# Designed miniproteins, single chains, continued (2): the designs that were tried, part 5

Each design is a single chain, and the fold is of that chain. pLDDT is the mean over its residues in the fold that is shown.

## One batch from the design tools (miniprotein)

Design m4141
Fold by ESMFold2-Fast:
Structure m4141 (fold): chain A 110 residues (1-110)
Amino acid sequence: SLEEEKRRRERIDRVIASMPDPEQRLMARVYRVLKEAAENKDYEKGVKEIAELLRQLTPQQKELLLNSLKKNGYITDEEKQKIMELFKDPEKLEEAAKILLDSVRKYLEK
């Protein structure tokens, strides 16, 4: 149900909020959104939520996110380079979000 989904989300958000490092909390939140978007049937909503979070990240946090995703096998070196290029233009964050979502989705389908 919608209420059960809301309770699961609230529990995850509470765990993330309890993390002592603000940077780790932000990264965990981005990973949660990426996973939920990849599993969600509403692709466009997921893309917009990821783009909104990316807009809030500093350049250093964006680099840490991409390094973490690459280390865990969610994205390739080529995809990382493309996304980093898109991060230089604030108007291209939605395009970056689409690449991230598609890459994570491909990983989860394997």
Scores: mean pLDDT 76

Design m4142
Fold by ESMFold2-Fast:
Structure m4142 (fold): chain A 66 residues (1-66)
Amino acid sequence: IKEDAEIVIEAGERVAAKTTDPALRQRIEDAIKRLRDLLEKGASTEELVNAIAQAGAAIKEGLDAM
């Protein structure tokens, strides 16, 4: 799960860097920041899975907007 979270964070950073929509970039950055914060505090597997899903959804919106 931590490895999956790290992969999603990396993907989010790449998509945020390519997006030209500042609001969408902020949403992606906020989602990956939340995921990083959860990893640092040792959040539950359920919290990490939910955060990964939210970050993934934001990343998908970024890709769809390109």
Scores: mean pLDDT 76

Design m4143
Fold by ESMFold2-Fast:
Structure m4143 (fold): chain A 77 residues (1-77)
Amino acid sequence: SMGEQNTAKRELVLELLERAQEAQRLAEQDPAYREHYLAFRKALGEGAELARQGYEGALQGRKLADEAESKLREAIA
């Protein structure tokens, strides 16, 4: 339903923004990986903005967030 689609999009936006705030906190705590956490935060924020635009934007935002998380995991492994 349209209601389910709108709720799912809103939930994704909130999830990505919450994760972006946590990435900012980690960037402040760990100067060795600060640049990687800030890149992840930026990608999550951009993903949230894309998700707000509609279904295609939500797919692009999720992909961008997943790719950024993968890069972060490799950097801090």
Scores: mean pLDDT 83

Design m4144
Fold by ESMFold2-Fast:
Structure m4144 (fold): chain A 58 residues (1-58)
Amino acid sequence: SGMAERKAALKKKLADYRKNKDTLDAAQKEEIAKDEKELLAMLQQEIAARKAAKLAQA
């Protein structure tokens, strides 16, 4: 699905940034901040949904 692809792409991009952290351009550092916020928001939504589903079934 598109959402899974986007999350995987963001994870890969952030991993590449972390691998090259000492050689990043200012523009790349800005992209890291944006991509990291986006990925964290997606992960937080997934965690909250899973937690809510478990609590509803418990």
Scores: mean pLDDT 76

Design m4145
Fold by ESMFold2-Fast:
Structure m4145 (fold): chain A 66 residues (1-66)
Amino acid sequence: MKELTREQAERIAELGKQTMDAAANGDEETAQKYADELIKALVEAGFSEEEARSIANTVIAHGKSR
């Protein structure tokens, strides 16, 4: 498994939370902005673009279901 640094893990968690909160509020533009940054952070942490997009889409879906 690819090990995340504490800084990478904290950044990913914060971006995920911001994406989820924006999606829950129906702010599609803000949710997509944070999702794009989350994808970048995940790819930099060693995830594939496909895995990163899947994670971001899951976070958005969870936000919309709240």
Scores: mean pLDDT 80

Design m4146
Fold by ESMFold2-Fast:
Structure m4146 (fold): chain A 66 residues (1-66)
Amino acid sequence: SANLERAQKALLENPELVERLGVRVATGAISGQEAAAELGIEARDNAEFLAILSEASRILREQGLL
C-alpha cells in the first residue's frame, strides 16, 4: 500500500523523526492522525498509525535494511 511504502521510506530516510513521533503517539502528546500527516501517510487512530510503522519496520528488517 502507499502508506506502507511511505512509512518504509520515512524509516530509512529519517528514523529519528519516526521514533520521536511513535513516542509522542504512545504518550498521548500527539494523535496518530497528526503523526501520520507528518510522514505523509493516513491513519484514522493511534492503533492504525503504530500498526503501519510496526509492519513497515518488519518488512525492512526482513529485507536486511534495518
Scores: mean pLDDT 86

Design m4147
Fold by ESMFold2-Fast:
Structure m4147 (fold): chain A 84 residues (1-84)
Amino acid sequence: SSLQEYVDQVIEQTTQQMKQYFQEHSSEPRQKQLELASQLIHQGLLEVRKHLESQGLSQDQKEKIVTEVGVRMNSELERIVQQQ
């Protein structure tokens, strides 16, 4: 798979996990739901960062990709929160 396909897969998996956690924790305080979502985003970003170590990219290129992934994951989180 291409790097883009891998990144898109991780974002999709993280988004689905966040949706599941919000559904399972719908009775929890919002702060608790956000803490769980932040942990899922953190794990997704670690997975992407680990994958990038094998790609021969510069530190600046890795940080750019990780930042863009983080923005996309947080946009999905905001979308999930707005649908609740």
Scores: mean pLDDT 85

Design m4148
Fold by ESMFold2-Fast:
Structure m4148 (fold): chain A 100 residues (1-100)
Amino acid sequence: MSEEELRKEVIDILDETIKRLKEAVENGASKETIINILKEGFDKIVELLRKMGREEEAEALKSFFDKIIEQLKKLPDDQIREFVESIINYLKKLKEKLES
């Protein structure tokens, strides 16, 4: 798989994760559902970065993603929507940088 193909796969995962998070928020999904969506997306991105030989970046992003999940677990239910919107904005910015 080319580096270009791997980059496209990361973009596709970001798009799907953003879409699933927006749908989950709109439908009033549980914190557990949102965490599962994030974990699935984050794990796929980290795996692709490792396949690209970007081990240091993969480990850094994994640590960052783990912190996001821990923060979400500790949030009151009434603050979840705002936090998820912040995550969506971050993922959109990450996608924009990859598309450059």
Scores: mean pLDDT 81

Design m4149
Fold by ESMFold2-Fast:
Structure m4149 (fold): chain A 65 residues (1-65)
Amino acid sequence: SMEELQRKLEELKRLAEEAGFEVLKEEGNKITIGIKEDTYITRMRAMALQTEGALLGLEVEIKLV
C-alpha cells in the first residue's frame, strides 16, 4: 500500500541520515543520497545502505556531490 511504502521510505531516510548521508531526492520507491568523498569507508557505508534499501524493497541511488 501507499502507507506501507511511505513508512519504509521514512525508515530508509532515517538510516541514511544516521549514517551521515544527505538525502537529495525521493522518487517513487527510490531515494538518492549524496556522498562528498569517494573513500573506502564512505563506499562501504553507502553499499550497506543500498543493501538495507533492497531488503525493504526500495532502491538507493548514490551520487557524488
Scores: mean pLDDT 83

Design m4150
Fold by ESMFold2-Fast:
Structure m4150 (fold): chain A 105 residues (1-105)
Amino acid sequence: EVEKAYEELKKAIEEGRAAFDKLMRDYYRQGKFDVLVEAIRRLAKEDPELILRYEEERLQANPNFTEEQKKLALEASRYRLEHPDMTPEEREKYFKELVEKEKKI
C-alpha cells in the first residue's frame, strides 16, 4: 500500500504541481491520506530533492509571496529535510539567522 503510494508520489512530483494536487485529492477521497503522508515521509528520507522541486513549484504559483519570501521558504524546507533531528531551539535559531542573512542580500 505505502509502496504504491510512494511510486505514484515520485511520478506526480516529477510531472508537476497539478499532478501532485490530483494525487492528494484522490488519496483523500479514498480515505487513504495517511498512506500518502507515510509515502511523503519515506520520500523525504530517500530523495529530498523531489520534495523540494514540488515545494518550489507550489511557492512559485503563490501570488501572495515575494520572490525573497519564496526563496527563504524553500531554503527552510531544505534545511528541515537535511536536519530532521533539530531541537525546537536549534530550528528557531536557524530561521532567525536565515532571515538576517537574507536582509544582507
Scores: mean pLDDT 68

Design m4151
Fold by ESMFold2-Fast:
Structure m4151 (fold): chain A 95 residues (1-95)
Amino acid sequence: TPQVTVSVSKSVYQIGDVLTVTVRVSGMTPVQYVVLVEDASTGELRLLRIVDSTASTVTVTLPPITEQGTFLVRAIAVDADGRGVESAPVQVQAL
């Protein structure tokens, strides 16, 4: 069964901190990853990053955090047939 997992280096960040996201996939061969950051309270998409990679693990450095809040980080791995597999969300706080 295809699985995608997201991990972050810490769960609490300060304004100006850089968020580094590690995405891992198993059970499929990816061609692309989509990293999504949403506001946890509103569901508003704050950031979308696309990475072209066939690697089973990618590390994505996001722009510096500019706002306080609680955010959900998730990723989708996409295969050559256009099938997407989505990770469970990881919660981060910006203070």
Scores: mean pLDDT 85

Design m4152
Fold by ESMFold2-Fast:
Structure m4152 (fold): chain A 88 residues (1-88)
Amino acid sequence: MEKLLEAEIELALARMFAAVLQQMIDSGTAKKLSIEELKELIKTVEEYIERVREIAEEVPELREEAEELIERLEEIKEKLKEILEEKE
């Protein structure tokens, strides 16, 4: 029960993070970030993807939800990388 609750909280935080990043991309705010800020965001997204993958492996009850969130985070990461490449 405790491990499941902790994982659900972590998934909720990762979903909020994904929503904020998507809003930044959609609003054009992400394009206004420096190269250094974009690199740090991409790194943070990669860290969230890794943690959500751990949840998918360790908590079978949340695996489908975690896998869907990983797909969304990876899509966001690729969009951020595209913005970074356009600045370099």
Scores: mean pLDDT 85

Design m4153
Fold by ESMFold2-Fast:
Structure m4153 (fold): chain A 64 residues (1-64)
Amino acid sequence: ATPSAAIIATAVALLKKNPDNYAAIIASLKAQFPSLSTAQILAAIAAALKALGQAAKAAILAGL
């Protein structure tokens, strides 16, 4: 299932603040949305990377 728009928007905001710290972004998403599975968090970050024009990074993360 596609992550909700709110989760994707949060991931976009986190990527804009610190694009090189995926561990911190995952931790922040887990803290804000504790019911999300790891797969849902990775899907949200991949969707956010695509929205920011970073499709290659999104493809790598989605393959994880």
Scores: mean pLDDT 73

Design m4154
Fold by ESMFold2-Fast:
Structure m4154 (fold): chain A 98 residues (1-98)
Amino acid sequence: MEELIERIRRLIEEMEKSTDPEEVLRLTKEILRLASELPKEKAIEVLDEAIDALQKAEAASTDRELQLALAAALVALAAERAALASEAGRREELRERA
């Protein structure tokens, strides 16, 4: 589990430093794949780290194709993060109501 988290963090760092649109999308797909192997709480944490890194990379980028790839990656990561957070919230509400 710790090894998966460290691998994801390494991919996030590679993605933040990348200037290749295709590499950004490939790294994003790999991050999503590895995050699916984690417990929901840890998956949300690493996805938040990835979203922060991509937002910083997008703000620093002046290349249109790279900006589009970073925006697409952000949408994909944010959608997965929102889905995981929504499921966690429902479980907690059911426990409090019962």
Scores: mean pLDDT 78

Design m4155
Fold by ESMFold2-Fast:
Structure m4155 (fold): chain A 88 residues (1-88)
Amino acid sequence: SPLFQQAQELLDEIDRLVDQLRAAVANNEPLSTIQQIADEIMELQRRLHSLLQQLPPSREATLLGFRMIAAGGEAYVIMRQAQRRQAA
């Protein structure tokens, strides 16, 4: 399905941004830079969620949904760590 391929590509982009977010925090980048990456992840998460709602029910679509949730949760944890470091 073309929509399934698009969802997979979008999830791959989210995974790359989560890796970039992790690297930015590890390198002590400015919080504004870290927040910009997080905002991009949030926008791609919204687009992926909308696209997944258009896919017919399948095991593969469900697994993409779980991977999306996992990536979002990982980004959230990284952001909270960065914010706590900045507040200290």
Scores: mean pLDDT 88

Design m4156
Fold by ESMFold2-Fast:
Structure m4156 (fold): chain A 94 residues (1-94)
Amino acid sequence: DIPKPHVVLSALIRSDDSEENAYKKVLELAKKAIERGEGTVYVAVDSEKGLNAAGKAYEEYPEVRFGVTYAPTDELAEKLYKEAQAEADRVNAA
């Protein structure tokens, strides 16, 4: 049997008025990674609320590998998210 390919998922977590929204988005990615049987989740966050949300999701799903990048500006967060998506495409294509 061919080993299941490594799956890389990524998200941009923007600063919302609710830390709960950021938390739910990161949880959805972790859940998808588990359902696919493997995964690294890359999260770009533009606020401390996003960092807190990612930390909480990591506690819920310790079997998922999380890479979190803090970008204090929305522009930088978008740039890092696009780079993470390109890396995810590269890893999943290999």
Scores: mean pLDDT 64

Design m4157
Fold by ESMFold2-Fast:
Structure m4157 (fold): chain A 81 residues (1-81)
Amino acid sequence: KDAELAVRAVELSIRGLEARQAGNEEEAERLGKELEELYSKMSEEGKELAYEAFKLVLELVAEGVPLEEAVKKAVEEALKK
C-alpha cells in the first residue's frame, strides 16, 4: 500500500514541479492539494519512501529516462533501502 501511495506522491510532485516551471500556477496549486491529501493518508515511512524516490526520479529524468519509467525504478530502488 505505501509503495503504491509513494508512486502517486512522486508523480504528483513531478507534475507540480513541471506546472510551476511552465508558469501554470492553478495546475500547480491543484496538484499540490492532491499531494497534501495523499500525504495525510500516508505513514511516516511512506512519506520518507516518497521523498527518497522523488530524489531518484529527478536524477533519472536528468539522465533522459522517461518519467513513468523513472518513477517505477526510483520507488523500486527506494524500497530496497
Scores: mean pLDDT 77

Design m4158
Fold by ESMFold2-Fast:
Structure m4158 (fold): chain A 57 residues (1-57)
Amino acid sequence: MSPGEAVGGSALAEGKAAGKPEAGEKAYRDALQAGNETGSSKVAGEAGRKALEEAGL
């Protein structure tokens, strides 16, 4: 499992739990992309968090 998959899965769950599944799905995609490009869980987490913040989470 890549860093992006692990971190993205958590962001997806947070978005769904907050009643904003679209925000969670975007956070998953953004975290997956950033994690796969950089190999960094930190960068993946920041990308996922940014997507959730853009949705007001």
Scores: mean pLDDT 78

Design m4159
Fold by ESMFold2-Fast:
Structure m4159 (fold): chain A 81 residues (1-81)
Amino acid sequence: MLSDEQLERTRASLEKFFEDVLAQLSDPESRARVRELLEKAFELIEQLRAGKISEEEFEQQLLELLAEVSAIAHAEQRARA
């Protein structure tokens, strides 16, 4: 199980990543979706902290969320370029 310190570092890293993505997005729908994914990522951290999911399940679900965020950012960037 990850320590509280490791979970807080993960939360801070995710917050920074999402802030960087949101700064690049101008489309309100894309921004709303990315904010939903950030909220889900924070919920995953709390579920891991509570022992409701395994570290492997956390990692897999987080990677899926981050892949969706990246796809949204790349799609908007290509549309604006």
Scores: mean pLDDT 80

Design m4160
Fold by ESMFold2-Fast:
Parts: C-alpha cells; sequence; structure tokens
Structure m4160 (fold): chain A 103 residues (1-103)
C-alpha cells in the first residue's frame, strides 16, 4: 500500500541521517572511545530502521503495491545496507587502531 511505502521512505531517510552522523564520527583523524561508542549506537539504530523498512517493503509488495515503487525502495535499501556494512567495517578498523595505541 502507499502508506507502507511512505512509512518505509521515512525510516530510510532517518537511517540515512544516522549513517551520516556515524560517518562524521568515524572520519575524525583521532576518534576517541566515546566517538566509537556513539558511532556503534548510531549504526545499530540505523540497522534496525533499515530492517524495519525492508519488512514494510515486503509487506507492501505482498499486498500488491506498485512494482516500480517497490523496486526503487529495494534498491535504496540495498544501497543503505551496503553503506551500513562499510561503516561497520570502518568502526571495527578504528577500534583495532585505538586498541593498538592504548596497548
Amino acid sequence: SNQLLEQARKLLKEAQKLLDEAEKLLSKPNPTIDDLNKANDLLKRAGDLISEARNLVIEARDSGADPDQVSSLEDEIRNLDDRYTGLRDELDQKRRQLQQQQA
């Protein structure tokens, strides 16, 4: 339904903002443990929103929503999930670097 797709769009827009905030923290030259912990929280929240949006898009597809709109949102979900995965990998790298500096 149009309502499910609209809800999914709102969740993906919120997830995008959380990913943008996490990226800013991780892109700092010397992120602190507090910066990394904040980035981890933001990424967890973004991942939850992406998963909820995916479920809404599946429900909309199964209820006969417009295939073109469903495909567009599936592409957006894939792009955000790829970005989420990349930022998770960067977080893990920054945590390892910080541990080496504190050893």
Scores: mean pLDDT 90

Design m4161
Fold by ESMFold2-Fast:
Structure m4161 (fold): chain A 69 residues (1-69)
Amino acid sequence: MTAEQRAAVAALAERARARGLHPATRQLLAYLTRQGKSEAELRKAEAMSVEEQIELLRKIGLELEKAKE
């Protein structure tokens, strides 16, 4: 992933935040942006329902906990 792609992804996340998106949506986009996911991945995440976004965040949390053990 190029530095230019990371900058574009960060800009997309900033615009989403400015639009007053649900906290779960913003949290998911921020996580994916930090992980360097593509704009396509972020658009896919944005298209998910809030319930699906919350479930995905919970799954990510569980995987991170497993990695710590």
Scores: mean pLDDT 68

Design m4162
Fold by ESMFold2-Fast:
Structure m4162 (fold): chain A 87 residues (1-87)
Amino acid sequence: SNLERALALLEETLARLEAAKTAEEALQILDETIRRMEEENMPRWVIQWLREIRDSVRYHMAQGKEEEALKAAIDGVRTLIEMLRSV
C-alpha cells in the first residue's frame, strides 16, 4: 500500500487548492494530482474519489458557480485525507 505517499500527494494538493483563485486553477491542480497518482499506481479507489471530486468541480463550473466549485475541490480533498488518516 502506498498510503503514506497518497496522503503526502493529497496534502500537497489541498495546500495548492486552498491557494487557488479560480475553479479553472482547482481543476488543473486536480488533473495534475490524478495523473501523478495514476503514474505512481496509487490505490484505484483514491484515484476514483479524486475523479468524482473533479467531476463535481466541473458540474459547478458549468452552472457558473465558481465559489461552489472551489469549495467542492477543497472539501472533497479534505474529506479524502480524513478517510485515509482513519485507516
Scores: mean pLDDT 88

Design m4163
Fold by ESMFold2-Fast:
Structure m4163 (fold): chain A 102 residues (1-102)
Amino acid sequence: KPSKEEVKKMAEYTIKWAEKGIKDVEERLAQAKADGAPEEVIRKYEEALSYYRKALEFAQKALDYANEGKVDEAVKYIEKAREYSNKADELLQEADRLLAQA
């Protein structure tokens, strides 16, 4: 099993990644709206943003559990955060494909 300190570092890294994802998607969504991108592209960016926000929430819970020494719970929430980040990334790839075809 990973140590409390290792899981805490993993949670902190997961938080940083989710925060970066949120910022990147917010910037892309603002640009897409300004450029009059297709509604389907805008919807995919909005959905990706919601998934990154959920990933951040789970990553923050993971850090809380790690600080309490609840390593198994922290790992489960890190895995949930990664799952939602992966779903967001997939939606961004779909949105990018639609923009390239427009």
Scores: mean pLDDT 88

Design m4164
Fold by ESMFold2-Fast:
Structure m4164 (fold): chain A 77 residues (1-77)
Amino acid sequence: DERERRERLRREIRTETSLMLKYYKEGNIEKASKHGAEAARLAASLSRQAAEDLVRSFGDITKDEKVVKAAQEALRR
């Protein structure tokens, strides 16, 4: 079921985003970037727009170039 697949992806994106924020707050930019990249990859499975919106939100929340760059690189195919 496409609806169930999309809801599972949204739940996974929320989990990865939460882990990115947790590690960012702890100053662990390496782990934050890793989880941010995974969230972006999952969002791309929903749509390109969802992935782009998520990466933009990471820039707005963190202001951290390494986190944003890792997420952008994950979207390069």
Scores: mean pLDDT 83

Design m4165
Fold by ESMFold2-Fast:
Structure m4165 (fold): chain A 100 residues (1-100)
Amino acid sequence: STIDELIEELRKYVKDLEENRDASKEELISIYKEYKKKFEELGKKASGELKNFIQYLVDLLEEEIERLKKLTEEEAKELVEEQIEIFEKWEESLKKYKES
């Protein structure tokens, strides 16, 4: 299902960020761009509320990419920790929604 694919991509995104905590700002931007494209493709398969949520994730990643470009390397690392926490919570929320 599209929900299962979204949960899997959210898990992969969190894992890639965790493995790249010490990456350069340019490498982090590359990861954000990669997952933005993956979420855009999932959005094409989705409908209703799920499609709206995926579009929200795409828009958020675009905003984070633009923010990262303006940050120092040190500030970018702090932003990555925030992203890990937020996306872990969304993965958990989607799992609960699916089980309901």
Scores: mean pLDDT 84

Design m4166
Fold by ESMFold2-Fast:
Structure m4166 (fold): chain A 61 residues (1-61)
Amino acid sequence: DKEELIKMLEKHTEVTEEDIERIDELIKKEGTTYSQVIEAFKAAEAGRSDELAAEGEAAEA
């Protein structure tokens, strides 16, 4: 969960301990869960792949 979030962020950018603590604090304050944040990142990555296909007129658009 928390470790999975760290690994996901590490794939996109250099994440520091300060960034991890900030995200952890934000999740606790807003009442969101690690699972929800992870799902949002996965959805964003999937959307990026689909966006490239759409812009290239490779899919259907």
Scores: mean pLDDT 62

Design m4167
Fold by ESMFold2-Fast:
Structure m4167 (fold): chain A 77 residues (1-77)
Amino acid sequence: MTLSPEEVEQIRAHARQLVEYFKKTVPNLTEEQKKALLALLHQYLEQARALENPEVRAIVEETVKEMIKILEAELAK
């Protein structure tokens, strides 16, 4: 279904809030929890590729990729 521009902006706002929450939460996780979460994020990235709306797909893919990058950076410490 076609989303309105307002709905797309709400999704972007929620995605931004989720990334900020993730940045604050990830440093407090154990290495095992970080690795489990990384595996889960890769599954979410595959699911995001199946989204029919190209704008929502782009937002979700970018958000998940950013979260993966944050988590990989924390695991590299």
Scores: mean pLDDT 80

Design m4168
Fold by ESMFold2-Fast:
Structure m4168 (fold): chain A 89 residues (1-89)
Amino acid sequence: SAVEAQVKAILEATLGPTLAALREPANAAVEAGDREALIAQLEAVRAAARAAVAALRPLAEAGSEFAAAVIAKLEAQIAELEAYIAELR
């Protein structure tokens, strides 16, 4: 559907570049035991996920149950990221 295509485009524009950019640095931070680098990367993922939620919200408000479900899943993932960041600090 057109809404599903829009949701995919928003996710690719918001989360895609951040997740791609962090793949090698995340492994390096874990191997080095660099907690501060890992926290910074998790904060970048959280920021990208929040941007995705903000961009998807108009579609959910227009009545897209699909967009609303994606937002709910992203908000749950943001909560998990926030808990993990707090545990690392």
Scores: mean pLDDT 82

Design m4169
Fold by ESMFold2-Fast:
Structure m4169 (fold): chain A 115 residues (1-115)
Amino acid sequence: EMEENKKKVLEEIKKAKETAEEAKEKVLELVKEDPELAEKAEQAHEKIMEHLKEMEKNVEDNSVVAEEFNKILGELQELGDALEEAGHDEALEVVGRAAGEISDHMQKAVDYINS
């Protein structure tokens, strides 16, 4: 049971990584004429991937997983705010959808740890 739950946690983290990669590609294409926002999007993606990597190392520690999840949401919020200020509505929508999907995957991961 514990081994199955760890596998499920890792699978949800993997799905969150895939969502983050897909969102990065779409955002970068939408903001390609805005190099400052493109750099911010790449930096946000790098930080999100580092937080997901930290979760993978600490899958049995619900406190670490929850803390890293909150940091991911913070990175997505900061990117979203910058996109909104610059008027990139389509890129903002991509980030919003990615935040929702990542939140769902992270909530499932937390639920598996607590099972």
Scores: mean pLDDT 84

Design m4170
Fold by ESMFold2-Fast:
Structure m4170 (fold): chain A 108 residues (1-108)
Amino acid sequence: MDKEKVAKLPLPDYIALQLTYAEAERLIEEARELLEAGRPEEAARLLESNLSIPEQLAEFGEKYDLPEALRLAAEFYETLGEALAAIGREEEAERAYALAEELRRKLA
């Protein structure tokens, strides 16, 4: 995590990154709790309604060389894949896992 790189971002991108990162962590935590509670349909709906979040994290992670943003985006897609697989949406789960794997390949 490069705090100096983050501090040098344009103010709008800095604010967007901080908000998007915090929201991604919250969504992943809530989805994992739903999965543990045996509520995978709710976990899948929660994550699918927020796909702009991992997309923005991936964009910031690549643009500003922020591996933590790429890792969190990958974790979002992995959690979505787990939820989709649990409800029998196997093709969509495989697509989510493929997105996570692409992001993990970009990690230093």
Scores: mean pLDDT 87

Design m4171
Fold by ESMFold2-Fast:
Structure m4171 (fold): chain A 77 residues (1-77)
Amino acid sequence: AKELIKKAEELIAQAQQALDQGNYDEAAELLDKAFEALQQAYQEALKNNDQESLKRIQELTQRALQLYDQVLAAQAA
């Protein structure tokens, strides 16, 4: 789970940079990859009863959703 969580954090950071640069399609693709990593991390954390990782995954999922909303709003503008 920890490796996938780190990958998701990295992808979310890259998505923020892409959004800041006006690369909305790239930001959306990076967020899709982040959601995939978070989903895999969640399944692994559940199998291992890793409550710390589950909490971190929830926090990162909320951040990724907020960025996705910003990407969609920017594309609509």
Scores: mean pLDDT 85

Design m4172
Fold by ESMFold2-Fast:
Structure m4172 (fold): chain A 125 residues (1-125)
Amino acid sequence: MSAEERARELVRRVMGRLESEEDALALLEAVLSLQGDEVALRALQERADMLRDFAETVEGQMRIALLAEVHRLEGAVAALRGRFEEAARHFEKAAELYRQVKSPLVRKQADYAELIAERLRELAA
């Protein structure tokens, strides 16, 4: 698999809906397996920047959900850089934002973001 193919797949996984604790831990493992991958880092950061810009054009529940996604992407970027404490803070902020969204499916993403943050805190210690 090329670096570009791995980067696109990682972006898709970070932005994808998590359905279980196993999915959340598999996502963290995928991010950690690409630690130091500059192509993956750039792809995640570009997507985070794009979503942050889009969030400025919308209001209410949609803005909150988009900002939660931005923090999840920026958390993955920090983890790729080996900045596990910073990564944990981003996933904690994503969880906080997901809990403010009225959609039950979106709110459930908070539990998975919190689990990822807890594991990143363990790696930072």
Scores: mean pLDDT 89

Design m4173
Fold by ESMFold2-Fast:
Structure m4173 (fold): chain A 98 residues (1-98)
Amino acid sequence: MEEVQKAIEEAAKEIGKRMKEALGEEGEKVTEEVFKLAKEAQENPEKAIEYIGKMEDYVFKALGRGAAKDPSVEAKAEEAIRFAAELAKKVIELVKKA
């Protein structure tokens, strides 16, 4: 489980970085929520996949709102969404193997 916990922490950190790059100040708020959900996944391994799914959904909705408010964010939002989805998939695969 230590490997899974590290993967969840690193995933949250990378997603947070991408959110700040795409959304600036709003991305900082999204990052705080992502870290909260990551901690819940680490503390509840049996529900880790569910919490990772919640993180992905929260990130997608935040990026969607950002792109709708500012069209200049659209391209960055699309890249951040693809990155978050790929990262979530990799972490879920690690959780399933543990």
Scores: mean pLDDT 74

Design m4174
Fold by ESMFold2-Fast:
Order: structure tokens, then sequence, then C-alpha cells
Structure m4174 (fold): chain A 80 residues (1-80)
């Protein structure tokens, strides 16, 4: 499961970095479904990948991953 979430987050990050709006929207939708099922894990992985994207200078990827992390964190709060 963790590897599946990471894979979809990496696909989203790549689509965002390439400015492929259609692919980015598709992968963002998949990641949102994963966030509903595994909100804390998705938030953690998205935060880790966003930090790495920022360190690598991939601003678009970092922004997309940060948005996913915020979405997942809000879902996690609703469960607590």
Amino acid sequence: MEEEIREELERLARAAAEEDNEAARKYFGRVKELAKKYPELTAKLARELARRANEAGDASAAVALHEVAQYAEEIAKEKK
C-alpha cells in the first residue's frame, strides 16, 4: 500500500513538473481516493516527497504534493 501511494504521488509530481494538466488532474484524482482510505499515510508520504521536490528545485511538483498533503491532513483531522 505505501509503495502504491508513493507511485501515484510520483506520477502526479512528474505530471506537474512537465505541466501536463490532463495527467496531473488524473493522478491528483487517484491520490485523493487514496487519501480518503489512508489519510495519515498519504499526508506523510506527500510531505516527504514535497520536501525532496523543493530541495531538487522542482517548484511545480512541490506545490502539487503540498496540496495533496493538505487535503490528506484535513481528512485525517476529521477522523480524530
Scores: mean pLDDT 82

